# Ledger of designs, part 70: designed miniproteins, single chains, continued (2)

Each design is a single chain, and the fold is of that chain. pLDDT is the mean over its residues in the fold that is shown.

## One batch from the design tools (miniprotein)

Design m6433
Fold by ESMFold2-Fast:
Structure m6433 (fold): chain A 91 residues (1-91)
Amino acid sequence: SKKEELLEMLREAEEIVEKAETREDLEEALRKLQEIMRKLYELDPETAEELNRRFQERVLEARDKAKSDEEFLERLREILKELLEEMREAV
């Protein structure tokens, strides 16, 4: 089912985020999450729209508050973890 496929993709993304140590790793995680978000829009567009809006707001706030690119990447990693948890609860 689409739900089972989405849960498997979420698990894969979670592993990528947990193992992420570099900007490159986080960019890979972000690409995977964008793919998952597109799938979630097909299944539940209202929930997907709300999650995407909150994600974008958190990323913008993190960029504004971060004093360096390194601090931004640390904040982004936590934001990605939060998004994955919220997506998993929505599926």
Scores: mean pLDDT 84

Design m6434
Fold by ESMFold2-Fast:
Structure m6434 (fold): chain A 83 residues (1-83)
Amino acid sequence: SELEKELREAIENGDYEKAMQLARKLYLESKDPEKQARALFEIARAAYKMGHKEFAKQIVEELLEKYPDSPYVEEARRLLEEL
């Protein structure tokens, strides 16, 4: 999707504030559980990069609770080890 492309570009440019805003939009607008899980992971990653470790941890825990079978679970667990 165009939103997913914009999100990738923001991440590649190191624009974590924009990445967080785009990932939040993806989460709210998507009806696909895999895209919702991806969005939560990208919110958590952006928050971590910005130094918001407690918020990043909360979002990772929400991802693991609500989307335990998503392909993002393993990367989310690795991020949790950094928090």
Scores: mean pLDDT 87

Design m6435
Fold by ESMFold2-Fast:
Structure m6435 (fold): chain A 79 residues (1-79)
Amino acid sequence: MEKVEEIKKFLEDLAKEYEANRDKSIEVLKMMGFSDEEIEEIRKNYFINLAKQKADVYGLTPEEKEELLNFAKELVEKI
């Protein structure tokens, strides 16, 4: 549980930074030729992939990993 909470805090702090730079980040991705659908997928996958990477590094159980991935999915809907 403690390890999951540490990763959740990390993702929350990162999400706040991305929320503050939301418009600029989206504009940059559009300039790179990504569609609105592709931008949505990139933003979603970024946090999910970070959650997966942190779960592997901390050696989370399948249950803890599922909790973390669900948290990351909820987080990307807010940014």
Scores: mean pLDDT 76

Design m6436
Fold by ESMFold2-Fast:
Structure m6436 (fold): chain A 86 residues (1-86)
Amino acid sequence: SAEERVRNARRALELVQEAAREAGKPDPNVEEVKRLLAEAARAARAAGDDRTAAAAEEALENPSPEKLLELERLAEEAYRAAKEAL
């Protein structure tokens, strides 16, 4: 349903934001960042957002500030679009 898409898109965004917050720490827990990104990819797929899911999987393989920034932008865009379609 549209409501399920909104919930999953919001979950993906929240997980991406948590991953970015952890990655931005002076001593980041890389394992936790990867765990959050894997969950974000799953949530994005559940929302029907394969683009954000693929970006999360790419960031999972080699996390970088640039990849995380782009991933957050994609997740925000997808969540906005899902809400507008509701």
Scores: mean pLDDT 88

Design m6437
Fold by ESMFold2-Fast:
Structure m6437 (fold): chain A 67 residues (1-67)
Amino acid sequence: MSLLVGSEVLPPEEMEFSEELGVYLPKELLEALKKKPTKEEQAAFAKEHIRDEAMLRAIAVGLGIEL
């Protein structure tokens, strides 16, 4: 399943700010990311489901990795 996500793409009430990632993500997507045991798996999941380049860069910075 592919998903475009960003602060302007989904209603604010369905999004949660992640202090760890420094970005707004859908609550379901944040929960899915938290279930991934490694940063590499979290990065792969984000790259698969998030097509917003700015969002991906924020997640990369938050995880301390390159996407």
Scores: mean pLDDT 64

Design m6438
Fold by ESMFold2-Fast:
Structure m6438 (fold): chain A 90 residues (1-90)
Amino acid sequence: SLEEVIEEARKILEKAKENLEKVEKEVEENWEAADEEEKRKMELRLEMAKGVVAVAAAVSKVVLKKEAEKSGKPEEFEEILKEADEILEE
C-alpha cells in the first residue's frame, strides 16, 4: 500500500537523522574536553553523518516523487517530501 511505502521511506530518513542527532550530542558533550586529535575525529564523524542524511534525503526525494506521480495521490507524499527538502536545506 502507499501508506506502507511512505512509512518505510520515513523510517529510513528518521534512522539517518537519529544517527546525526546522536553524533551532534556526542560532539556537544565532549568538545570542550577533547584534544585536537579527538576534535578532528568528531568533526569527521559529524560531516559523514550529515552526508549520509543528505544522500538519504536526496534519493528518497527522487524515488518518492516518481511514486507520487504514479499513485495519482501526490498529497499523501507531501509530508515526507517536505521532510526531505528540509534536510537538504540544512
Scores: mean pLDDT 81

Design m6439
Fold by ESMFold2-Fast:
Structure m6439 (fold): chain A 68 residues (1-68)
Amino acid sequence: DADEQELAKALREYNQLLKKGSPEDLKNLYQAAAKAYKAAARIHKSDKDLAKEYEQKAKEYEEKAKKL
């Protein structure tokens, strides 16, 4: 499933950026988190409430990335 592969990739990128621990990578870290939540929302499309929560989290991280 393409959405599951996107989620796995985004989580891998998030974990790698987290290991670096540098403030310079914060924007990339937030973008990786946003991608992970978007993929999770698509995977859980049939659960409207859960999908909405993941979409809200994705938007939250996208906004955090924009502020940097």
Scores: mean pLDDT 77

Design m6440
Fold by ESMFold2-Fast:
Structure m6440 (fold): chain A 72 residues (1-72)
Amino acid sequence: SELEKLLEEEIQKAVSEASQAGRQAVEKAREMIRKGGSEEDARKFMEQQAQQNEQNLQQAVDQALAKVKALA
């Protein structure tokens, strides 16, 4: 029960951080276009950010699961 709660808290934190990073990436892409950057550059930037964000989320989930298993 307590280990499940810790896992849920760590996963929820990781998801929240991923969501915030996604929002910041969108705003930065908009700023790039606003400053006269190309739509293609903004798209590539968003693709790179999405891939990095997914990798970070997967690592955070794996680490949370490993910590819970070590305590069990």
Scores: mean pLDDT 83

Design m6441
Fold by ESMFold2-Fast:
Structure m6441 (fold): chain A 62 residues (1-62)
Amino acid sequence: GGSSAGAAGVIALAETGSVEAAARAIQRAGKTSPEHARAAAEALADGDGVRAGRHIAEGGGA
């Protein structure tokens, strides 16, 4: 799970350059907790897609 949430985060980050916007996109798409959505967005900003995916999964996201 989490591919749609991860994609939403990547798109938001690319469009805005904002980790906060990416975290909101992940939270909305994956119903991920705010804490895990933020951690995933920070990982995406660092180029670490694997770590981002783990945070989405741990947050109970889709």
Scores: mean pLDDT 77

Design m6442
Fold by ESMFold2-Fast:
Structure m6442 (fold): chain A 96 residues (1-96)
Amino acid sequence: KLDRATQYKVALHLMRALYLEDPAAYEHKFDLLPKSDMEELKAGTAAQYVQEAQDILAAAGKADQLDSERRAIEVLLKSAEPILVANAYHVAKKAV
């Protein structure tokens, strides 16, 4: 079982990675994030955030779940309104 705190930490890193991999696809979804959170996000790289998510999952014994977690965040970013993305990001950030 992947615990909720681990899910939130992984979700934060994958939200950041997906934005940096394709900013044009997701910039509208991140419109409601504070400027400080966007500056923090842009200070890292997509590869670093994917690696952080992978390391968190590996420490939890769930290294095989990276692709499924990534797909869940991709669905969230594609389907959710900007306010829901901002709320999900805030909740995930508080878990780190």
Scores: mean pLDDT 85

Design m6443
Fold by ESMFold2-Fast:
Structure m6443 (fold): chain A 87 residues (1-87)
Amino acid sequence: PLSPEDQARLRELRAQAAAAKTLEEVAALGREILELVRRHATDPEILEHAEAAEKALKEMVENKASVDTAKLALGIAVQEILRLSAE
């Protein structure tokens, strides 16, 4: 599981992503979130969720999805990672 400090940082980054106004901003914050998770998480389920979220975010950027759609998808992924980290 992620440390309480890493979980707090994830919540902060998720809030920043929710306030983002461009797809590029959401993508940059998403990459930072997923790097944090991959670097500090050792749980296979958490890593699988991070990998799935990275793939989904990449597809959204490539397909020029709406900013709101990207925010929602990233928010859901972070929420699931936080839930798994809390056990």
Scores: mean pLDDT 78

Design m6444
Fold by ESMFold2-Fast:
Structure m6444 (fold): chain A 92 residues (1-92)
Amino acid sequence: LEEEIKELEELLEEKKDELSESTYQLGLETIEELKQALELGLFDEEDLKKIKELLEKIKKALEEGKDPTKYLLELSIFVGVKFLEAGVEKVF
């Protein structure tokens, strides 16, 4: 999973000029939240499988020059729900 996150970070940087500012920012924020949730151990095996599938869809969309926003939003929401279930408040 860490390798897949790193690959996505590298791909987002490579494609940043092809993405809208809002989509690029969503990508960065989603990756940061995902890393924090992983460090806190918020995911079981089924959660990790779903995250891996979403990361693969995001990577494929970016590689094909398609809009990854739908999958980024799904991943961001999924991670956010896990923080809420764990009772961890995200203060921005």
Scores: mean pLDDT 79

Design m6445
Fold by ESMFold2-Fast:
Parts: sequence; structure tokens; C-alpha cells
Structure m6445 (fold): chain A 79 residues (1-79)
Amino acid sequence: MEKRVEEVIAEHAKKAAKLPPTEENTIEMLRETLRDLGLSEETIEEWIEVIKNVSTSTSDEEAEEVARRILEEIEEALK
């Protein structure tokens, strides 16, 4: 459910806020969040690679679209 996804993300975001805001810490927190949401390790790795590619060469508009796709996949996986 959407509310559950938001709650899991919020809890991991609170945990991440206590760490230095490095790219590595962000990626690790994202891995833990996606794993807690029930995604497979293969799917998690695929999305992490997409996010890394987005962060190195992407406009804000592209980043928002990638984030939307990730949320749709998470919602579909939780059905």
C-alpha cells in the first residue's frame, strides 16, 4: 500500500539523516529500504545502477521521472 511505502521510506530517511550525506550512505539506505519493501536483490541492484547513472549525467526532470518509475515498480511489487 502507498502509505506503507511512504512510512518505510520515512523511517530509513530518519536513519540516513544521522549519517554523513554521502552518495555511498544514500545508496546503502536505498538498498535497505527496497529490501524492506520486499523487492528481490536482482531488482534492487538494477534500480541502484539506474540511480547511479541518473546521478552522474541527468537533469532534474529526468531524475524525477526515474523516481516515479521506481515508485511504480515498488507499488506493483507490493501487490
Scores: mean pLDDT 64

Design m6446
Fold by ESMFold2-Fast:
Parts: C-alpha cells; structure tokens; sequence
Structure m6446 (fold): chain A 85 residues (1-85)
C-alpha cells in the first residue's frame, strides 16, 4: 500500500497509475485495483487529498512507480516511487 498526499491549492487528484518492477527493471506482479480518495478544498484554500494505492501482487523488494495527475486551478503531474517491504 502506498499513500500520496498532494499539497497544491485548488487541485484534485484526477488519476493514479502504479506499476511494479523487479531488480532488473522487468515488470513483475500485477495490479488488480487502485483506490483513490480525493478531498476538495474550498475556493482559495490549500487542497489536501490522500490517494491510497494497493498493489495486488507486488513482491517484497519490488519498486512501485506511482504517477499522479491533479486538476483544478491547473494541471499537475507528479511521479514517485516506493520499495515494497
């Protein structure tokens, strides 16, 4: 499970994509589902949203790459990674 919180004003998470790779960069394991939860702040306020990504078959030690797209006052895209423990 990976949780990501955006910190931009008047933005919303509009998409979440996660992929997993093994030690050699080969994709191993699949994802059965992604669950996102978005909180929209009031106009002019800082918007906080939490997105939880649950890889269904990522193995321990694999790297999960997460791409998050936000919309609202503008369109932003963020990418991060996390190692499954």
Amino acid sequence: MVTVTPFVRNEYISGVVATSTDLNGTVTGGLNSLTGETYAGASGGVTNATVTVTPASAAVGETVTITITMTGAGTETGTGSVTVK
Scores: mean pLDDT 41

Design m6447
Fold by ESMFold2-Fast:
Structure m6447 (fold): chain A 97 residues (1-97)
Amino acid sequence: ELSEEKKNELQEVISEIKSLIEEISSSTPVKQISEEEFIKKRDQYIKEMQLALAEGDYVEAAKKAKELAITYFKYGKKEEAIKLLNTVIEKFQEILE
């Protein structure tokens, strides 16, 4: 079982991700980056997120998930960004149970 301190930390992270979903949902998607830049940043943030998860650093994992979602949004993939963030929330809620 996670310590109360770690549970509170994870709850704060979930709240931040929910706020980002609302921000993305209210925004108009416009391609701001090239396909090459999108692929490079996507692969980098996926790798960094997986490393953070392997280390049990949920705050860092959430930070990388947010960067990944912003990268999807900047490439015009608004629905994929929202889906990613919702999946992250679901996984973090499972850890809290």
Scores: mean pLDDT 81

Design m6448
Fold by ESMFold2-Fast:
Order: sequence, then structure tokens, then C-alpha cells
Structure m6448 (fold): chain A 77 residues (1-77)
Amino acid sequence: SEEKKKEEEEQWIKQQKEQVKKSRASLKELTKDQLEQLEITFEANIEAVRAARKGLSRDEIQELVEKVIKKRREKLK
């Protein structure tokens, strides 16, 4: 139902906000290297979302994520 979908979406958003809040609270406790790895993770996740929106398959999304992570890690060295 419409109401159930809206409630599930609201619950998902709430969970995401809670995770972001916890992650933000811990940021000052992370090393520079850990912060750089976290940036790579978020960048890879953004690319995964964009690929999914374009209708790419799960395998194509995974391959893109792996390429983003590899490319970013190479730039940090």
C-alpha cells in the first residue's frame, strides 16, 4: 500500500540519518588515512547509486565500484 511504502521509506531515511550522525561523531577520532578511506567509500557508494539510477546490472555496478576504489587509492599514494 501507499502508506506502507511511505512508512518504509521514512524508516529507511531515519536509519540513514542515525548512521550519518554516528559516523560524524567519530570523524575526529579517525586518522588521516582512515578519513581518506572513508571518502573513497562514500565516493564509490555515490557512483553505485548513479549507476543503479541509469539501470545498470548488479555486476556492472560492482565493477564500477571496484574501479572507483582502485583509482582513488592509486591517487592517494
Scores: mean pLDDT 77

Design m6449
Fold by ESMFold2-Fast:
Structure m6449 (fold): chain A 90 residues (1-90)
Amino acid sequence: MSEEELQKRKETIALLDEFIEAVERAKKDKNPNLDLLVESAQQLLDYLEKHYPEFKEVIELVKKALEALRNGDFDKAIEYLREAKKVAES
């Protein structure tokens, strides 16, 4: 693995971890700002597609997480994001 590839994987994992924490906090919130969370997920997706398009499986899982968030399904969103992180770690 090149230093560039290793750095891309580390950055992707860090971004996924931060977003998983955000979704978990929103799930515990009495009045979560779902629109802001969906916007943040879209920004993450756009960033990954632009900078790390080779991580196709990660991108597809983040898309599924975004769809789950749009439906208010925080549990499925967390599951997809955790799966995306596992793929990025492989």
Scores: mean pLDDT 82

Design m6450
Fold by ESMFold2-Fast:
Structure m6450 (fold): chain A 78 residues (1-78)
Amino acid sequence: STAERVRERLREVLREVEEDPSVSEEEKELEREIVEGLEDMIRAIETIEKIRTDPEAFVPKTEAEKERLKIVEEAKAL
């Protein structure tokens, strides 16, 4: 699934950053926090897949869900 591929890529990127001695420890810690936050977006990515398949089946119920969908949709467009 798209969510699984994104998760795998995030972990690969984090590993590469942690292996780079030219990257500061503060920057590495920030990258870890970003990856942890992006894990929360995995559900939103799965929701986008559902919308793509059946757009009338999904109804966002919270502002947080709407905001996450917006971010994921922007990332998908890239």
Scores: mean pLDDT 70

Design m6451
Fold by ESMFold2-Fast:
Structure m6451 (fold): chain A 83 residues (1-83)
Amino acid sequence: MMSEEERALLKELTELLSSGEKSVLDLEHEFADRPELVSAAYILASQLNGLIDEKTLEAHKQVALSAGYSEEDFQELLQELKS
């Protein structure tokens, strides 16, 4: 289960990616010690934009899931971001 602080940060990064304010490369540079966080934000932003490359999503999903993020975590965050 994600902490409230981690959820808030992930929502912020997802919004930055979804709006185009920051690129995936910008986040990879800023959060080089946390590649799983960048992968999670990419998954959420891709879902919000409705343009899904299945192969790229699966690669990022594997990274995020291996770091302890769950499908349920993504669904909860997506619902909050859509409201």
Scores: mean pLDDT 76

Design m6452
Fold by ESMFold2-Fast:
Structure m6452 (fold): chain A 96 residues (1-96)
Amino acid sequence: EAEKLVKEAEKKLKEGDYKEAIELAKKAIELAKKQGDKVTQARGYVVLGKAYLGNGDYKEAIKYATEAGILAVESGDEETVKEAQEVLKKALEKLK
């Protein structure tokens, strides 16, 4: 299920396995889109943003964190909005 894939991606992210985290998060996003689950889609984009941030790909981190923020605002998920903002802030600071 999409939420389980997000949790697996978060686990891989904590392990430093950014490649697997990206693959799992993309699968979660695809499934969430098919189900119309904007909340899980936003969470998947947060994981993508964090994985790219950890991998040093700051432009991709900004891209996916921005998408996460838009979807989280649309779904009213205040916690995911905060997480997306934090990823954006960290990625932008790295580009200075």
Scores: mean pLDDT 87

Design m6453
Fold by ESMFold2-Fast:
Structure m6453 (fold): chain A 79 residues (1-79)
Amino acid sequence: DEVLSLAKPGTFDDVDEKTIALIPPDAEIPKKALLTLVLEEDKFKVYVRGEYATEIDFETALRHAKALLADGYTLVLIE
């Protein structure tokens, strides 16, 4: 998965307002992250400040992830 390859492995301690958190489907949603992407088989569910917003496909997620990384955000994979 190309989005996962952009993410740094981490914990909730690595999450701040400049962090996009990637989490598995059964994990707790981190309230500190501006955005949280919940990993599904073929898509991501998107939470904004802990609130469900929408879902996006992997291609859309990859485009946005690359743009956010270029703008100084960090992607953190929480296992």
Scores: mean pLDDT 77

Design m6454
Fold by ESMFold2-Fast:
Structure m6454 (fold): chain A 74 residues (1-74)
Amino acid sequence: SLGLELLRKEILERAEELAKKEGDPEAPLKAAEIAVKEVEELFDKRVVLGPEGILKKAEETYEEAYKKLKEEKS
């Protein structure tokens, strides 16, 4: 749907800007890909969380993935 496509674009654009600012091109972009896939899966399974629940799930998934990716580099 258009809404899902716009959300996907926004998440990826934010991660790309963060990658440029932090000088780490991989961790933010990989975390964004994981969050986008989680949101896509929720839409495909028609999980009724409402817009607030979907955004919270995406943000939590991004934060967890980003933390794990940063820890893997240590």
Scores: mean pLDDT 67

Design m6455
Fold by ESMFold2-Fast:
Structure m6455 (fold): chain A 98 residues (1-98)
Amino acid sequence: KLDEAIERMRAAMTPLERKVFELDLKFNELLEKIKRGEITWDEAMEELINYLKELGFSDELIEKAREIFEKHKDNFYQARDEILRLVAEELRRREAAA
């Protein structure tokens, strides 16, 4: 049921909207894993960094994401909010330049 809803949402999204949506889903997945004690904060950071690399983001953006994680080590929600904002801004900038 949820997977079908997500698939329908993706079909209606622009490429930029899909990337931001998929990143938000990845953050929620990592947060739940941290809450369940399945992964550490450092493991969640590395998994997200690898995901950003797979999405084709620059080394500069990846370094900024690492800085955000270090700044908000004890607050995953703040790290998530700042990184989602950073990524959305970068994607909008790339669409405007294309």
Scores: mean pLDDT 75

Design m6456
Fold by ESMFold2-Fast:
Structure m6456 (fold): chain A 60 residues (1-60)
Amino acid sequence: MLELTGIESVEAGGKTLVGARLRTSSGDSGRVNLGVEADEEQVEKGLEEIKKAYEEEQKK
């Protein structure tokens, strides 16, 4: 089971990059880079996709 523990965004080269922090059922933690090149609207969409993916994992 995956658990979303945090979301972070970083601006690099005039673009916004979004990453998510995840924890597995075994207690391992990791970070997933999503690499969204975005204005404000696209950043919100990227975060929505992260939330959707997290909810899909929770259903398993």
Scores: mean pLDDT 58

Design m6457
Fold by ESMFold2-Fast:
Structure m6457 (fold): chain A 100 residues (1-100)
Amino acid sequence: SELEKLREEIDRLIAELERLRAQLAAQSQPSADQLARALRLMTGLAEKTVAYAVKENKISEEQLRQFEDWFLQGIRQIKEDPSSAPQIIAQLIAETKKIL
């Protein structure tokens, strides 16, 4: 089903981000390519998590706004301090698992 495919995509993105987070945590500074990949994967996870939560009626409009605001602040933090990427990725995965 559409919902099963969306959940499979979310699980795949979580696995990809957990692997990238482990790589980044072993480094003092991410490369530009690693940072770009992290931001793309994080955005994809956030978008698919929201789509899943809306379809399952698991998120209110206020919770959605709070999640989006937090996510944008997290992306800004990574851009200002790339070394924060492993921590923000871990927080995104944790928030996603709470919503699912």
Scores: mean pLDDT 87

Design m6458
Fold by ESMFold2-Fast:
Structure m6458 (fold): chain A 62 residues (1-62)
Amino acid sequence: LVQRVRDALEADLRLELAKQGYSQDQIDKILQQNQSNIDQRAQLLAQSAEVGRQAALELAQQ
């Protein structure tokens, strides 16, 4: 889950930076410098998603 959330965040950041006119090389450098922040955010989002999924499954069993 964390890896998929991380990949989605990175893809969104790449798209946003490309829209702002950054080149692929510049985008790669920006993402390289922000890897720790991306990882932390992905972990928090993955935890929230997992809790939500468990709650939905419990409701579906009723």
Scores: mean pLDDT 74

Design m6459
Fold by ESMFold2-Fast:
Structure m6459 (fold): chain A 74 residues (1-74)
Amino acid sequence: SRDAAVAEAKRLLTLLAEEAARFASPEAIAQLNAVIQETARRIGALVEAGGSVAELRRVIEEAARRMREILEQS
């Protein structure tokens, strides 16, 4: 279901951020948290608008890419 996909996405992004926090600067942690908050909002809007699993997947993949870039640049 979409609700299960949204919950799993938030959980995975949070786990990634927590793991990254072991090695990331405070600035990088703040940027990671901003990506999580933005992504959660976008996912919520897509679910409310009746978005597809494919659209949710794209938002999650984009978030993961941005988080990797933050970590690589930090």
Scores: mean pLDDT 77

Design m6460
Fold by ESMFold2-Fast:
Parts: C-alpha cells; sequence; structure tokens
Structure m6460 (fold): chain A 97 residues (1-97)
C-alpha cells in the first residue's frame, strides 16, 4: 500500500505491515525517530520504497542509516548536501544487482 504522510507523528503511527511505499507531504526534515521508523518498516517490507523528494534536511549519520536500511530510496532532493548526493550515487551504483 502506498502511504502519504503529512507529519512525523503520522509516520511514527504507521503500522509497518502492508506499507510498500512512503511519500512525504509537507515534511522537509527526517529526525532520528523518523529514520528508525523507516528502518523498522524496511525490515517488514524488503521492497519498501521511500520517496525523498520533499526531504531537504537530514543529518549525515541518518542519511547513511537510510542508505543501509534496505529501503529503495527515490527522488533524492537536489537541496541535500553535495556529500549526501555523492553517497547516494555511490549507494545506487553498489546496490544494483
Amino acid sequence: MRVEVNSEEELLALDPEGVTEIVFKNITKLSDASVAKIEEMARVEPDLVVDLSTITEISEANFERLLNSGARLKNVSEKLSNEQKRKYAEWYATTLP
């Protein structure tokens, strides 16, 4: 099931079972709690897709956690740091079958 979340509170309240795609609306930051929730959901759904198009603020450590979560990350924002965009490009190249 594709889920649109409008707040961190909504994300944290999601039942991980049956969620196959997460799309953020009006969320620009991913906190430690948000990333931990995505990691939990990726363990339940190995093909979980996370749309990062609205996310402009995330720590380097939390971005690494997302890359290592097993989730399929798409639409990474151009507003992320050059280092984060570089890590995403490396992740994409090394995660391909």
Scores: mean pLDDT 80

Design m6461
Fold by ESMFold2-Fast:
Formats: sequence, C-alpha cells, structure tokens
Structure m6461 (fold): chain A 75 residues (1-75)
Amino acid sequence: SVEESIEAAVKDVEETLKKAGKKKASLTELLALAQRYGRSLAAAMAHELAKVLGDPNRVLSVEEARELAREMAKL
C-alpha cells in the first residue's frame, strides 16, 4: 500500500542517516531512496520538493523528509 511504502521509505532514510552519523538528507539522497519504492513516488517527490524547497541541493532533516514523503503519497 501507499502508507506502507511511505513508512518503508521513512525508515530507509532514518537508517541511512543513522549509519552516516547525520540527521539530514540531501534532496538527491531522498530521491534515490524514493526510486526504490516506485517511480511514481520519485517523480511526485521531485516535482513537489522542487516546488516547496526551491533548491534541489537543500539538506532536509529526517522529520522534514518524513513529512514530505507523507505529502507526496497523497498525490
């Protein structure tokens, strides 16, 4: 389901950041993770993140990434 895909993506982001000793992910890292859960999610995230953030190199916190993934799934 979409909800399960969001939770899987969120956990993957959290695990990746934890292993790297970081609390934030770049837009590029987030999109790469989203592609593992479906091209439609990756495309929606790219479109809406570019619209909201205005900067493709912006670093996102884990909480920001979680909230954005939740919003993307509504599309």
Scores: mean pLDDT 62

Design m6462
Fold by ESMFold2-Fast:
Structure m6462 (fold): chain A 58 residues (1-58)
Amino acid sequence: DGELITIHGAGKKGVEGAIKHAKIYPKAKFKIVDKNEEAAEKAAKILKEKGIEVEKEV
């Protein structure tokens, strides 16, 4: 089964953490949780451009 990894905070550290985890768990799905919708959308876009499956939650 694909693991779901939740990243709290769409800032630089959250994006970097998701990238590092994706290298270890290439089949994992990611969720970026941030109250700032624009930050969450930007983080999700960066991760999708790197081929990482991600959804956002505001």
Scores: mean pLDDT 77

Design m6463
Fold by ESMFold2-Fast:
Structure m6463 (fold): chain A 81 residues (1-81)
Amino acid sequence: DPLMQQIRDQIISYAQSNNGSLTISQIINFFNQMRTQVPASDHSIIDQVRNYLINQAMQNNGVLSVAQLRQYLSDYIASHG
């Protein structure tokens, strides 16, 4: 899925530019910005991935590292196609 690959590449790049991790607030801000750059038909996928990563961050003291982002997004893609 080109959209899932774009999300993965962009969020990893964002985390790398932010000392290798993102807070819940930074994850929310990233997906709000992505929503303005994709067609309305893709907004449900953006919202689902955002909510998934927020839930994972909540279980990790509100922060996800680059390694955790890579793993969780790979898990999401494997389970959702």
Scores: mean pLDDT 87

Design m6464
Fold by ESMFold2-Fast:
Structure m6464 (fold): chain A 79 residues (1-79)
Amino acid sequence: SMAAREARDEQIRRTLKRAGVPEEKIELLLEVRRLVSAAPDNAEIRELARKAVDYLHQGDLEKAKELVEEARRKLEEIG
């Protein structure tokens, strides 16, 4: 449900902020979740989101940001 998804996103934000995770990384992780939620059936957006998360795990924030921006552009093209 939407309410359960919102509660989960808030829990993620709270947990990461409490753990001292950089705000830029938190914003990118939440943006990835938002993009996937907005277009769950779009394979291209899901693939870009997956790659962005992989780069975030590697500590490559610049590459993750580029992939998030590309996914956002694709979402704009379909909506």
Scores: mean pLDDT 82

Design m6465
Fold by ESMFold2-Fast:
Structure m6465 (fold): chain A 86 residues (1-86)
Amino acid sequence: MKEFGEEAAKKILSLIPEVEKEFEDPISSELVAKLEALAKALASGDLQAALAAAVELGRFLYELYEETKDERILELLEKLSEALTP
């Protein structure tokens, strides 16, 4: 589990530069903060914290998509799903 968490954390952190390039503040800053929180929980091996962070990030992205209808949000959600899948 910890080894998987460390690999998943690396994949999540690799999304940060793309988020910073594609999104403007304050959305960019909020997304980066949530991605960093998820990566930290995954790297620590705290499964409960990682699940909570993933749910919060997913909810934030879903609400943001409902408000903006921006397809880049759906692309980010798909990349997050892939990063969290073994």
Scores: mean pLDDT 79

Design m6466
Fold by ESMFold2-Fast:
Formats: sequence, C-alpha cells, structure tokens
Structure m6466 (fold): chain A 66 residues (1-66)
Amino acid sequence: RRVLGRQESSTLHGTLREVAERLGMSVSTLSRYIRRGHLRREPTPTGYRISPSSPLGQGLIDGGRA
C-alpha cells in the first residue's frame, strides 16, 4: 500500500545542468532518461522540476542524494 502525500516533496529543482550533477550524470544522459520516460521535466521560473516516472528514475534520485 502507499502513503498519500499532498504534493511532490522529493523532486529535484534547478537547471538541467544542476539536476544532472545532483544525479551524477551529464545533461545529455538526463535528457535521454526524460525522453525514455524514466524522468519527467516541468519548466519552472528557476529552471526545471524533475520527478521520477519509473523505478529506475527513483533509483537515480536516491543515488544522487549521497
């Protein structure tokens, strides 16, 4: 079963370059994962909001927390 939250609290915010650095990858690799549907990007005034769309995307965000 799942815990219901109100809003996304574990999304990454910033420019694509900053988010890619936090995930330990290049911007090109980040764009590849977005294109494949593992990660989703939403434009924001400060850059982009990146959220996981698959278990792989969740693992990438978890690994980037080190």
Scores: mean pLDDT 69

Design m6467
Fold by ESMFold2-Fast:
Structure m6467 (fold): chain A 96 residues (1-96)
Amino acid sequence: DDLLESSKVRVRLYVDSEGRVAVFFTFESESPEALEERERLVAEHIRETGARLVGEETLYLTKEDREAIVKGDPEMAKKLQERLRELLARGLAALA
């Protein structure tokens, strides 16, 4: 079963002038309308907060990982949170 294309997720981390972090997830399996709406929300966030991109990563999720995210699995949430912390640390280190 080839689910590699539909399991791709783009993760972007933004930090505003007050140090607040915003995370945006974009699944390639989303409809064109959903992708357009996601990009609109990202643009609005940047305009409203002055946030800048500090980290970006493409994650490849298995079918099981994707199902866990949809179900709100706490273990998957923790795994994503740890990956996002690593990405944020790398982005902040590059700015230092």
Scores: mean pLDDT 71

